# Designed miniproteins, single chains, part 66

Each design is a single chain, and the fold is of that chain. pLDDT is the mean over its residues in the fold that is shown.

## One batch from the design tools (miniprotein)

Design m2436
Fold by ESMFold2-Fast:
Structure m2436 (fold): chain A 55 residues (1-55)
Amino acid sequence: SSMLQRLEESLAALREIAAKDPEAGLLLLRIAIVEFSKVDPALAAEVRALLAELE
């Protein structure tokens, strides 16, 4: 769906932010996971995995 595509695009942007500023990226991802959980629980799980990788 277009919503899923936009979430994937947002996740890619958050990854770039986290690569440059891990502290800011981690905080933004924690906020974003709430919205991801409302749309797709599987995406929320993937965000958590990415949080662990970006630490």
Scores: mean pLDDT 72

Design m2437
Fold by ESMFold2-Fast:
Structure m2437 (fold): chain A 98 residues (1-98)
Amino acid sequence: MSEEEFELETLVALAEIQLAIAKDTAVKNNAPKEVIDYLDKAGDALAEFVRTRSPEALEEALKYAEKGLQILVDLGLATENQLKSVKELLERAIELAR
């Protein structure tokens, strides 16, 4: 595999792990259903990217991840740095997938 492919797969895996942790925190702390729905949509979009290799799936994952994580930050259940980390991982993944 190329260095770019390895980096891309690593970025996607790290984003998936961080979103899974955020969803677990949301569920355990009874966050609004809207947050869980956004995080599920982000995870589904990452799974779609793994299947299709479509950059549009990563852009959808970023959109829903930002929405869900922003609400968690506002609720004190996530940090601004966690949101920034997921955003940077997915933005870099989008650049590599183009």
Scores: mean pLDDT 87

Design m2438
Fold by ESMFold2-Fast:
Structure m2438 (fold): chain A 80 residues (1-80)
Amino acid sequence: SEKEEKIKELKEKAKELLKESIYLDATSGLYLMGSSAYKISGEDEEKAKEYEKLSEEYRKEAEKKREEAEKAREEAKKLE
């Protein structure tokens, strides 16, 4: 039915958004590790700050994707 198709689309959308969130969190973590490496070495304080800022930006994008995924999941549940 058309209803079953919409449920499937919303579930796939939620799954893709969660997948994107995981990759964004991983990217955030890599920048955070890079920031820590620069801080420990003491060689480039500006790079440390840049990477920390990038880590935070990617973390916020991951959070946004998780919120969008939850909304899609809730919409799918309402149709069940």
Scores: mean pLDDT 88

Design m2439
Fold by ESMFold2-Fast:
Structure m2439 (fold): chain A 67 residues (1-67)
Amino acid sequence: NEEAIKAAEEAIKKAEEALIRGDVEAARQYVEQARKAVEQITDPEAKAKYEKTVENLEKAVEEMEKA
């Protein structure tokens, strides 16, 4: 649904901004919000697209926590 897609896009944008700032804690929280929003997406193509994006962001957060 459009509402869930918009929520996912906003959370993804905030997570990316937090990663650019080096704010690992904020990035982790926004990635969690994006994951929850993606779970609510009913369109299979949109869900698959945003799931992949969130998975990549989750890996980026893990990498920053190790650094």
Scores: mean pLDDT 83

Design m2441
Fold by ESMFold2-Fast:
Structure m2441 (fold): chain A 66 residues (1-66)
Amino acid sequence: SEREKLAEEVGRLYREKAEEVAEKEGLKEEVEKEREEIERIIEEGVRKMAEELSLEELEKMKEKLR
């Protein structure tokens, strides 16, 4: 559960950073058109991170995204 929560937080931070970059680069509309596929990929990544990474590794990733 702790790994799942941290992996979800990391996924959320990646989403926020990607949205910020897309907005600054004028790609927000294009990214929105692919939102469903992007969200699916993120969900798969979050699941794999929760399964494969330690709590320490997930915390390290979260800190890097701050």
Scores: mean pLDDT 75

Design m2442
Fold by ESMFold2-Fast:
Structure m2442 (fold): chain A 100 residues (1-100)
Amino acid sequence: RKKTREAILEAAERLFAEKGWANTSLREIADAAGVSVGTLYSHFRNKEAIFEAVVTRAMGDIAEGVAKVMLKNGVSEEEVKEFLEEMKKKVEKTLEEIEK
């Protein structure tokens, strides 16, 4: 519903930014949003649907979070930009494949 959907997207956005896709579980997203996993599935059909919504909204926040972590670990600004651009291209291709 209205507030629940927003809470889920905010939680997923933060977790993806901090841990990345592979290390973020649906249960962690649900717990962080303050909802059950069943409630989460009522709003998003699968993890990919959550990812689509989060990516559309969260690109800016993810970019900032990931850039900070990479810079703190000695990665150059140019390499960070390249990483973010590659992620953007992969997301665009994934969205096109799903639309097919």
Scores: mean pLDDT 74

Design m2443
Fold by ESMFold2-Fast:
Structure m2443 (fold): chain A 92 residues (1-92)
Amino acid sequence: KEKEELEKKLKEIEKQIEELRKKIAELAAKNTEENLKEVDELQEELNKLTEERKEILLKLGVSPSEITEKEQKRVAELVEEIYKLEKELLEK
């Protein structure tokens, strides 16, 4: 039951992280000074959610190295998304 509650919280946090990452990617792709300031604020929120996610994963018995690998993959996906959005803006 406790494991199910942690898994439910994890899904909620993962959804919030995904939404924030998508918004950051869209703003970063536009690369204006105003948008970069908003990106910094959103990155602070993302860092907070990522820390909460890390705590839940540790409680679920996921190793610190496994958590790091998942985060590195998600960062790479975000960078790819930004690149795709930048390319789309240039080709339109």
Scores: mean pLDDT 75

Design m2444
Fold by ESMFold2-Fast:
Structure m2444 (fold): chain A 74 residues (1-74)
Amino acid sequence: MKEVIEEYKKLGKEELAKALEKYKELEEEERKKLLEEVANNPSIDEESFKKALEEQEKEEEEKLKEALEKEKKE
């Protein structure tokens, strides 16, 4: 998660990165409210935000798999 947020900050998409960080810290009900706020915010590209959420989940899964496989071998 943190790595994807940092990548979007480097791309100059700070508002999107802030929304991702806020989403991570919220409970399920508050996350739904944030998604609605992002959809209504013209400064944040909704498509880019959804893609960033998918990238975060994918990177966390990949890191978890790598850590588990490394520990299993060693």
Scores: mean pLDDT 67

Design m2445
Fold by ESMFold2-Fast:
Structure m2445 (fold): chain A 72 residues (1-72)
Amino acid sequence: DLREEALELAKEAVELAKKADELEAQGRILEAIGYRLRAIGLALEAYLLGKKAGIEEEVQAIAKEAGINLKP
């Protein structure tokens, strides 16, 4: 189910973004960048799957809670 896959990827992106924020606060900048890029990648994949499943707004809302804006 594309809908379930999109939601799972969006939730994973949120978790990675939170880890990136914590690493950045600790001064672990290179690790934080790595986690942030992974979070953005998963959020974009979730958004594309969410569009196909008709739940793009729900995916955007989940990503936004992690500070990832998929719709400027």
Scores: mean pLDDT 82

Design m2446
Fold by ESMFold2-Fast:
Structure m2446 (fold): chain A 86 residues (1-86)
Amino acid sequence: MELEEKKKELEEKTEKTLKEDIELLKKEVPEELLEEAIEAAKEAAKYLLEAAKAKLEGDEEKAAEALAKAKEAAQKVAEILERAKK
């Protein structure tokens, strides 16, 4: 099934990217902020995956909603990274 294969590929890519993002956060973020940063990164990855899957299914409304949530979570990660440098 073409759609199911693409969804599995997205899940694998998302997991790999999340692991790489977490390793980067461990290098850039102090321990005090690390848990918050990892949680926000996981949230962003989750909603990006939901948006990508919804787009593949043709559910543009669900994709847009998930993408908005992903942007919100990504903004939290960016704010933590900025605070970590001060």
Scores: mean pLDDT 81

Design m2447
Fold by ESMFold2-Fast:
Structure m2447 (fold): chain A 97 residues (1-97)
Amino acid sequence: MIVPATPEEVREALEAALGSVEKAIQALKDGDIRTATIYLTAAALILVGLEVMGVDTPELRAAREHLQRAMRSLDAGNVEEAIKHLEEAAEHLRRAL
């Protein structure tokens, strides 16, 4: 419904989202919840941007669902569960690349 994303723009956005998820995982392992939340917000905005551009695949839907579950786990104080969901989101993003 907006101008379609080019394959290169989609690839760059997916690489940026994956990088943000991987940095969030590392921040959580380091105990830096604030930094992790910043990277999670960046990844979520990138994935929503792709959806708005009409890029909607099963792998991207799965990545978004796991990212939302990770954010809910952090809100509940469950860092281990959040890391698990972020690792699943990263795997789905790698499959989308």
Scores: mean pLDDT 84

Design m2448
Fold by ESMFold2-Fast:
Structure m2448 (fold): chain A 93 residues (1-93)
Amino acid sequence: MKEEEELEKKLEELRKRVEELRKLVEELRELAKRLNAALPAGVEEIEKLLKEAEKLLKEAEKSKSKEEKKKLLEEAERLVEEAEELIRRLSYG
């Protein structure tokens, strides 16, 4: 079974997505600081989602069970998708 290889690829993809979202959040924080403006509503929620996703990804990497690893990755993916949706909403209001 090549399932282990698929889980490893999904773990790397989710880590990359979390890194990209963290960079966007840092850019928003630096921009707000530079402009002496208030941080947009929802940024703190995005940070909480990313922190929880990072926890799940670390647990998935340490997991010896393929079933447990799959569940952790699926939960992390949902949190990442929710964070991406919140970022999109910040672009429209």
Scores: mean pLDDT 80

Design m2449
Fold by ESMFold2-Fast:
Structure m2449 (fold): chain A 61 residues (1-61)
Amino acid sequence: SKEEELAEELSRKTGLSLEQARGVIELAKELGPELAAEFAKKECGLSDEQAEIVKELCEKL
């Protein structure tokens, strides 16, 4: 699915596990890409650059 492809791409680009990437995508579907990126930065320890990747990919949902 498109969501699974985005989860795999997010995992590759940020170093998140596939399970973490799926969780971030689920959060983005409910709360939007900005809050999902902030969550990934705060809870998963992503850099500002990696959080921007989260936002960009989740905007495709």
Scores: mean pLDDT 83

Design m2450
Fold by ESMFold2-Fast:
Structure m2450 (fold): chain A 69 residues (1-69)
Amino acid sequence: MEKEEKEMLAILEQIHLSMESTGSTDPLVQKMYEAYKKGDIEEAKKYLKKLIERGRKDSEEIRREVERE
């Protein structure tokens, strides 16, 4: 339980940071946040992984666009 709560907290912090930067435009961030709100930890972790993996690969394009906005 403690580990799951820490993982949920980490997800929540990542969501807050992402939303503050992008304004909740990213659909992956939205789905992850909604999964977290309904208590679906597995679903939230799934989208978190997708977001991180995409972020690592697309960080150049995303950061260039966000930095310009």
Scores: mean pLDDT 65

Design m2451
Fold by ESMFold2-Fast:
Structure m2451 (fold): chain A 90 residues (1-90)
Amino acid sequence: MSPEELRAAVAEAEARREEAIEALAKTVGRERAEEYVEAALAALRAAAAGDEEALREANLKIARMVAERAGKPEEAEAMAEKMTAVTLAA
């Protein structure tokens, strides 16, 4: 993805922030949905800025929430590394 495409994706995601929270809140509850969406937006902003460290931190936050919910908190770091690699390759 180009930096221009990433900036457009950030703008679209921010415009749909409340819609995404409402959709996720039906499965994970509102507080967790807000954490997911904020972390996802942080990851997109970091990718658009070329800030790989901020991207890793945001993906680790998302991965920890997913892994904890699945009862496998030990998988969070490996999941975050895969998410970061996929984002950087896109």
Scores: mean pLDDT 77

Design m2452
Fold by ESMFold2-Fast:
Structure m2452 (fold): chain A 86 residues (1-86)
Amino acid sequence: SALEEAREALEEARRVLREAEENQHNLTEAIGLALSAIGALFQAELALERAKKEGDEEAIKEAEEAIEEAERAIKAALENVKKAKP
C-alpha cells in the first residue's frame, strides 16, 4: 500500500541518516553512504507521489518525513565524503 511504501521509505532514510552521523568512514564507505542517501531520497519521492495519487493523508505525512530525513542523510553523507577526501 501507499502507507507501507511511505513507512519503508522513512525507515530507510532514518537508517542511512544514523549511519552518516557516526562520522568515521573511509572514502569507499563515505561514497557508498552518499549513494545510499540519494537512493533513500528517490524512494521517498516515489512514495510521496503514490501517496498523493491515492489521497492517503497518513502516507503523505510519512513520505514527507522520509524526504526530510533523506535530505538530512545526504547532507551528513556529503560531510563524510568531505572528511574522507579533504
Scores: mean pLDDT 82

Design m2453
Fold by ESMFold2-Fast:
Structure m2453 (fold): chain A 106 residues (1-106)
Amino acid sequence: SLREWIEKQYEKFKEKIEELKEKLEEIKELVKEGKLEEAKEKAKKLLLELEILRGLLRIVYAVAKMIAEKEGDEEALKLAEEKYEELEKEIEELEKEVEELLKELE
């Protein structure tokens, strides 16, 4: 089912976002330990990983939307749009936290 596939992709993206949140917490601990250069390099890498994840999210949900429209599955279309909006917002909020941390490390 397209809806089952959309839900499975949502779970995968949620798992990746949680992994990146854990990486941010590890970076914050490095800052507390005074390991500022290591924290800065890891924060730059995390920002790149978030940019890649955002790109993948856009592609995956564009494909989901295209299939839903072709099949006339209005519920799958709505689900894809709602899941995309939620995940995009979480990635944007995490990107902002990483960018603010990088500014503090300058």
Scores: mean pLDDT 88

Design m2455
Fold by ESMFold2-Fast:
Structure m2455 (fold): chain A 96 residues (1-96)
Amino acid sequence: EQEKINLIIALLLSLTAVVFSLEKRLPKEEVLADIESAIALARELAEKTGLKEEAEEVIRLLEEAKRAVEEGDYEKALKLAEEALEKAKELARKAL
């Protein structure tokens, strides 16, 4: 229970950091690092909890956001990251 709660909170904070980095147009390397950190947390959540389907959806959105950043499309990346954050918030509301 505590591990699940801690992972969900960490994922929410990480996704918030991704959104902030994209809104501020931080250097590509910093934004990509934030996205990779969020993907790692979502993968850990999928592996260690019963929230696999929800976590996989968040991962999919973040992988698409990562590609958009690599292509220089920060607007598309921001929308995808915001969708991932909303999915994570729904997951938190149902799981907590």
Scores: mean pLDDT 85

Design m2456
Fold by ESMFold2-Fast:
Structure m2456 (fold): chain A 82 residues (1-82)
Amino acid sequence: SMDSVLKVLKEMAKILEKLLEEKKEKNLSIDEIIERLLAEIDKLAKKYNLSKTAEDSLKETVEKLVREDPEKLLERLKYLTE
């Protein structure tokens, strides 16, 4: 459902913000951020009962956007979930 997607996006915004803070202090790679974020999406999809199709689409979109500009993705997630 859309409500489940919004809950996942809100929690993802919090996780991505923490990962970007760690990147500044510990020099995390983009691939490490993607790996950790995708693992958290799997957990959140189970927690909020997100459909497999929605989970897979979200994972694909997130991977692409994190590779392009992770800070821009964070801004978009905050806008959608505030």
Scores: mean pLDDT 84

Design m2457
Fold by ESMFold2-Fast:
Structure m2457 (fold): chain A 59 residues (1-59)
Amino acid sequence: GELMQAVLPLPKLSEDELALREGELVEVLEEHPDGTVLARSLATGEEGYIPRSALAPAP
């Protein structure tokens, strides 16, 4: 998948969501038309849904 980074910290509010630190690298696994993505954290290996708007291209 595509490598991206979190532009802000994301708390885990449900079991299907991914918690991220600001600047954390993720691999995008799936993109959804509602503006969410299924991503994997490269730091933790955890997978979950996050808003696409919380991501930017990796440096």
Scores: mean pLDDT 79

Design m2458
Fold by ESMFold2-Fast:
Structure m2458 (fold): chain A 58 residues (1-58)
Amino acid sequence: SNEVEFLRQLFLKEAEKRGFPQEYIDKLKEILDKNKDKSPEEVARLASELFREYLEKR
């Protein structure tokens, strides 16, 4: 859906803006592509979990 694609672009841009390493960018792309048929809420939850994982590692 257009909403899921918009969220995908938003999360990828935010990760790049925050300086996520390529490994995490690749993981984010994989999660988003694997779950493109899920609800926008589920996609946002999964992306947010990956963001928390990286930020806690700091």
Scores: mean pLDDT 79

Design m2459
Fold by ESMFold2-Fast:
Structure m2459 (fold): chain A 67 residues (1-67)
Amino acid sequence: SNAQKEADEHLQKGAEALSAGNYDEAIEHFEKAIELDPNNRSAWFGLALAYERKGEKDKAAEYRKKA
């Protein structure tokens, strides 16, 4: 489906940004993936990891519950 394809593209871009240490860019892409597919566990996990890397532990813990 179109929405799943776009969610997948944002998930990939988020993962690439996360690997590069671009945490704010990663968050933006993971949030877009979740907007398109709220049940995408990988996107919720990526969002949690990005916030953890930024030191925002409370946000990271909340998003891990969705993963």
Scores: mean pLDDT 87

Design m2460
Fold by ESMFold2-Fast:
Structure m2460 (fold): chain A 69 residues (1-69)
Amino acid sequence: MAPTDAEIALAMSKIAAAVEAVAMKRDPSLTREEAIKRTVELTKKATEGLPEEVKEKAIKEALEILERA
């Protein structure tokens, strides 16, 4: 079972959000706003060339991971 490009992009976006969540816990100088900005920019790069629906879903899921951190 090979994942689709969309599934790979979604997975990469979630990994980016998880990395930023860990960074916030290790570095108290990293603001939540900066972590959100970095996650959104990385998610946009990971989803370049994909449909807008996939981009929106990736951003939403990544931000939900940060919110839970």
Scores: mean pLDDT 77

Design m2462
Fold by ESMFold2-Fast:
Formats: sequence, structure tokens, C-alpha cells
Structure m2462 (fold): chain A 58 residues (1-58)
Amino acid sequence: MSLDEAVERALELIKGLSRDEQEAVLGEFLRRLYTEEGLSPQEVRQIASRVLEEVDKS
């Protein structure tokens, strides 16, 4: 999974959720990317920042 694909998938997963639900779902998704997909901490942080930026703005 590319960074762009991960960001898009994360945004789809949290679409329409409350802030608390978004945080929980994102946390699980990012943990899975780190443990299952083998992404680096840097890549996971980049995905998290991008998704949270989109969510916080819209």
C-alpha cells in the first residue's frame, strides 16, 4: 500500500465519524500499517499527519 492509498483508505474509514471515533479508527488503521504492512514510523506519521490535517480542516 502506498502512502497516497493509505491516506485515501483512512479517510474513507473515518468519513462521517465523530472526532473520537475517527481517532479510534485511525489508531487501529495506523497500528495495522505499522505491524502488518511493515511501514516505517516515519511513513506512519506522515499518513497520520496528512489524514488529521484533512479531518481537522473539513
Scores: mean pLDDT 77

Design m2463
Fold by ESMFold2-Fast:
Structure m2463 (fold): chain A 56 residues (1-56)
Amino acid sequence: GLSRRQLVDLAQRMGHASPEEAERIAEEVVRRLGERPPVGDAVALLGELFRRRGIG
């Protein structure tokens, strides 16, 4: 599973988001999937969240 830091780093890379935006998105992922989500589930959810925000 991905740590909070790995989720933030992944969110920044996928969405080209600011650190603040990446932190908020990572928090949303953790709230939905838990503290150390599986990589595939985290990537899929991040992709969905960025599509909904019009980012990436």
Scores: mean pLDDT 79

Design m2464
Fold by ESMFold2-Fast:
Structure m2464 (fold): chain A 67 residues (1-67)
Amino acid sequence: ADEQKAVQLLVAGSILLAAGEYEEAIELYEEALALYPSSEAYRWLAEAYKKLGKEEEAEEYLKKAKE
């Protein structure tokens, strides 16, 4: 249940990210992470923050994706 919902949120977030809706994508990725922590959610958060020019936050999430 939580894992499946998290995956759906990651997919929805990826669509928003592709549309340039970076802040909205981050909100969905954060919700997905809260439901089911995964390296994938951390990597998508890192990518979204990088798109916003927030490199420090992006590096932090990328580090979490590896742990």
Scores: mean pLDDT 84

Design m2465
Fold by ESMFold2-Fast:
Structure m2465 (fold): chain A 92 residues (1-92)
Amino acid sequence: GSKAKQGIKEAKKIAKQNGGDMQAKLEGDTLQLKVSGLDARGLTAAVLYLIGLELDGYTVEMKIEGDTLEVTIGGATDEQMQQIALHLASLV
């Protein structure tokens, strides 16, 4: 599928429009994202969202460095990866 790739492309544009950035890597059912430009509110919202994904059965690994969130998400479908990338970009 191409939905994840399309979502990542759109998410990168959204992050940049809001003064941040997004980098992404796709490996099978694993999505790696690096989102920069998150304020304290954005980081809090992102962490709560990712905890929700882990409770829903996704594998989630996250690292926070200043205003930057690095996250690896496993077990997502192409459509779910699109939704996750767009949601995290919206928090920039």
Scores: mean pLDDT 87

Design m2466
Fold by ESMFold2-Fast:
Structure m2466 (fold): chain A 69 residues (1-69)
Amino acid sequence: SAVNNLIDEIIEEAKKLDDENTLNYAIGVKNGWIDANTLIKVVNALEELNPGKRTKIVELLKQLEALEK
């Protein structure tokens, strides 16, 4: 599904950034343990701490939110 493809891209981008928090939450969403909204909140909080670091992940999450409307 398009949702699973976006989650897989988020996982790969988190690995590239060595962002273990985003990686673990994204894997949790993929496995159905964590809601996508929780991942969005975590990534937005981390982006506020390091602006620009997660630009691609933020854009992928915006695409994910659009698909869940």
Scores: mean pLDDT 84

Design m2468
Fold by ESMFold2-Fast:
Structure m2468 (fold): chain A 62 residues (1-62)
Amino acid sequence: APSSEQAAAGVERAYEAAKESEEAARRVLIDAGLPEDVARRAARLMAEGRGNHAAALAQSAV
């Protein structure tokens, strides 16, 4: 499992990737060590502009 710091860094990178596509954000979150299902849900929330919810979901997975 990723550390809270690794998850936070992944979330920040995923926010930038989400500006391009939901899939890009999902891949960034998976690369940061988040589980596939969590990464998929968080990326969708980011793409929908629900970034605070996405960050909370990512943190709950570490």
Scores: mean pLDDT 78

Design m2469
Fold by ESMFold2-Fast:
Structure m2469 (fold): chain A 106 residues (1-106)
Amino acid sequence: MTLDELLDQLIAAVRELIAHLREVYPDNPEIQELIDRLEALVEGLRAHKDDPEAVRQLLFEILQVLDELRELAEKYASPEDRARIDALVSRVRGLITQLLEALDAE
């Protein structure tokens, strides 16, 4: 898989997470703030696609937002929806790991 293909898959996975959060938590202001941050980071990835250092920084910022989402999921999500969020977050984290490994390859 190319870096470009991995990045496109990451953007798609983050958008799937955003869509789920918008559907289930439309009136939760803390979750809406995380959605806004994730959308800004996705646009950053698209804008800086050819800048590996900028991409790396944006990937670490996404990981930080995912950690904050885990805390909000513990506070607001049902056990069933927490499992759904965990699955979506695990997909995003896996793609970030693959991208970071690819960026570190000579």
Scores: mean pLDDT 87

Design m2470
Fold by ESMFold2-Fast:
Structure m2470 (fold): chain A 62 residues (1-62)
Amino acid sequence: SEATARIVGLALRAIGDILEGNVDEAQRSLEELKRLAKEAGDTSPEVKGLIANLEKLIEEAK
C-alpha cells in the first residue's frame, strides 16, 4: 500500500541518518513514521517491531 511504502522509506532514511551520525534527523524521521502508522490505523506487529527497533538504534547512537 501507499502507507507501507512511505513507512519503509522513512525507516530506510532513519537508518541512513544513524549511519551518517545525524541522530536528530533520524529522530525526526522516526516521529514522522510513527505519525503515518497511526494515521493509517494499521498497527501490525511488524510495524510496531520496526518502530521499537528504530527507537533502540537511535538511543544507542546518542
Scores: mean pLDDT 81

Design m2471
Fold by ESMFold2-Fast:
Parts: structure tokens; C-alpha cells; sequence
Structure m2471 (fold): chain A 66 residues (1-66)
């Protein structure tokens, strides 16, 4: 879920660990050493906006190309 993906990004940021956010189509994945959280959105625009927001808000999380 989106909440789980954001929580995983927040935990990585607080722990000083690297993380990646990958957006493709209607899906966004947050990948960390603790695991992977996947969020699905009703549109590609909403998925992209979420990925961009996470990368902007959590600078340890790198926006990846998908």
C-alpha cells in the first residue's frame, strides 16, 4: 500500500540507510534492506506524483528509472 511504501521510506531515512523508489505505470515500489513495499494507483500520473514526492521528501531515497 501507499502507506506501507511511505513508512518503509521514512524508516530508511531515519536509519540513514539507502533506499530506492521505482515508478512504472500505475505501480510504485520502495526498496530497502528491510524489504520492498509496493503501492498501486488508479492512474500513472498519481503513481508518478507519489514517487516524486517520496524522493523529494526523503533525500536518502533515490528515484530510479523504470
Amino acid sequence: SAAEAEELARRAQEAGLPAAVLAGGRTVAVVTREGVAVARFPSEAEARAFGERIAAEYPRVVLGEV
Scores: mean pLDDT 76

Design m2472
Fold by ESMFold2-Fast:
Structure m2472 (fold): chain A 83 residues (1-83)
Amino acid sequence: LSPEELKELVIQSVRDVAKMLLEMSKTKSVEEVLKEIEEAEKEFKEAIEKLVKEGKLTKEQGEEVLKEAKKIFEETKKKIEEE
Protein backbone atom coordinates (compact mmCIF):
# COMPACT_ATOMS: atom_id res chain seq x y z
CA LEU A 1 0.00 0.00 0.00
CA SER A 2 1.20 3.50 -0.86
CA PRO A 3 0.85 6.19 1.85
CA GLU A 4 -2.00 7.75 -0.17
CA GLU A 5 -3.85 4.41 -0.43
CA LEU A 6 -3.29 3.78 3.29
CA LYS A 7 -4.63 7.25 4.17
CA GLU A 8 -7.76 6.58 2.06
CA LEU A 9 -8.30 3.16 3.70
CA VAL A 10 -7.96 4.57 7.23
CA ILE A 11 -10.43 7.41 6.54
CA GLN A 12 -12.88 4.94 4.95
CA SER A 13 -12.55 2.71 8.05
CA VAL A 14 -13.35 5.72 10.28
CA ARG A 15 -16.45 6.48 8.18
CA ASP A 16 -17.58 2.83 8.32
CA VAL A 17 -17.16 2.71 12.12
CA ALA A 18 -19.02 6.03 12.50
CA LYS A 19 -21.92 4.63 10.41
CA MET A 20 -22.04 1.51 12.58
CA LEU A 21 -22.07 3.59 15.80
CA LEU A 22 -24.87 5.79 14.44
CA GLU A 23 -26.96 2.67 13.72
CA MET A 24 -26.20 1.35 17.24
CA SER A 25 -27.69 4.57 18.67
CA LYS A 26 -31.14 3.34 17.53
CA THR A 27 -31.00 0.32 19.88
CA LYS A 28 -28.53 1.35 22.64
CA SER A 29 -28.50 4.20 25.15
CA VAL A 30 -26.80 7.48 24.21
CA GLU A 31 -24.29 6.93 27.05
CA GLU A 32 -23.29 3.48 25.74
CA VAL A 33 -22.84 4.72 22.16
CA LEU A 34 -20.83 7.79 23.24
CA LYS A 35 -18.52 5.47 25.20
CA GLU A 36 -18.05 3.32 22.06
CA ILE A 37 -17.23 6.46 20.02
CA GLU A 38 -14.64 7.50 22.63
CA GLU A 39 -13.00 4.05 22.45
CA ALA A 40 -13.03 4.14 18.62
CA GLU A 41 -11.44 7.62 18.61
CA LYS A 42 -8.67 6.41 20.95
CA GLU A 43 -8.00 3.26 18.89
CA PHE A 44 -7.84 5.18 15.58
CA LYS A 45 -5.54 7.82 17.10
CA GLU A 46 -3.17 5.07 18.34
CA ALA A 47 -3.32 3.25 14.98
CA ILE A 48 -2.57 6.42 12.98
CA GLU A 49 0.30 7.39 15.33
CA LYS A 50 1.74 3.87 14.90
CA LEU A 51 1.56 4.17 11.09
CA VAL A 52 3.50 7.46 11.28
CA LYS A 53 6.12 5.89 13.61
CA GLU A 54 6.52 2.94 11.21
CA GLY A 55 7.05 5.36 8.29
CA LYS A 56 3.93 4.13 6.47
CA LEU A 57 2.45 7.65 6.67
CA THR A 58 4.32 10.95 6.75
CA LYS A 59 3.82 13.20 9.79
CA GLU A 60 1.73 15.56 7.63
CA GLN A 61 -0.45 12.70 6.32
CA GLY A 62 -0.91 11.40 9.87
CA GLU A 63 -1.99 14.85 11.11
CA GLU A 64 -4.42 15.22 8.18
CA VAL A 65 -5.95 11.77 8.83
CA LEU A 66 -6.26 12.48 12.58
CA LYS A 67 -8.01 15.81 11.86
CA GLU A 68 -10.46 14.17 9.44
CA ALA A 69 -11.14 11.27 11.85
CA LYS A 70 -11.82 13.70 14.72
CA LYS A 71 -14.23 15.68 12.51
CA ILE A 72 -16.14 12.52 11.50
CA PHE A 73 -16.48 11.37 15.14
CA GLU A 74 -17.51 14.87 16.32
CA GLU A 75 -20.24 14.98 13.63
CA THR A 76 -21.38 11.49 14.69
CA LYS A 77 -21.53 12.50 18.40
CA LYS A 78 -23.54 15.61 17.53
CA LYS A 79 -26.04 13.58 15.48
CA ILE A 80 -26.48 11.01 18.28
CA GLU A 81 -26.88 13.70 20.99
CA GLU A 82 -29.41 15.72 18.91
CA GLU A 83 -31.57 12.69 18.05
Scores: mean pLDDT 82

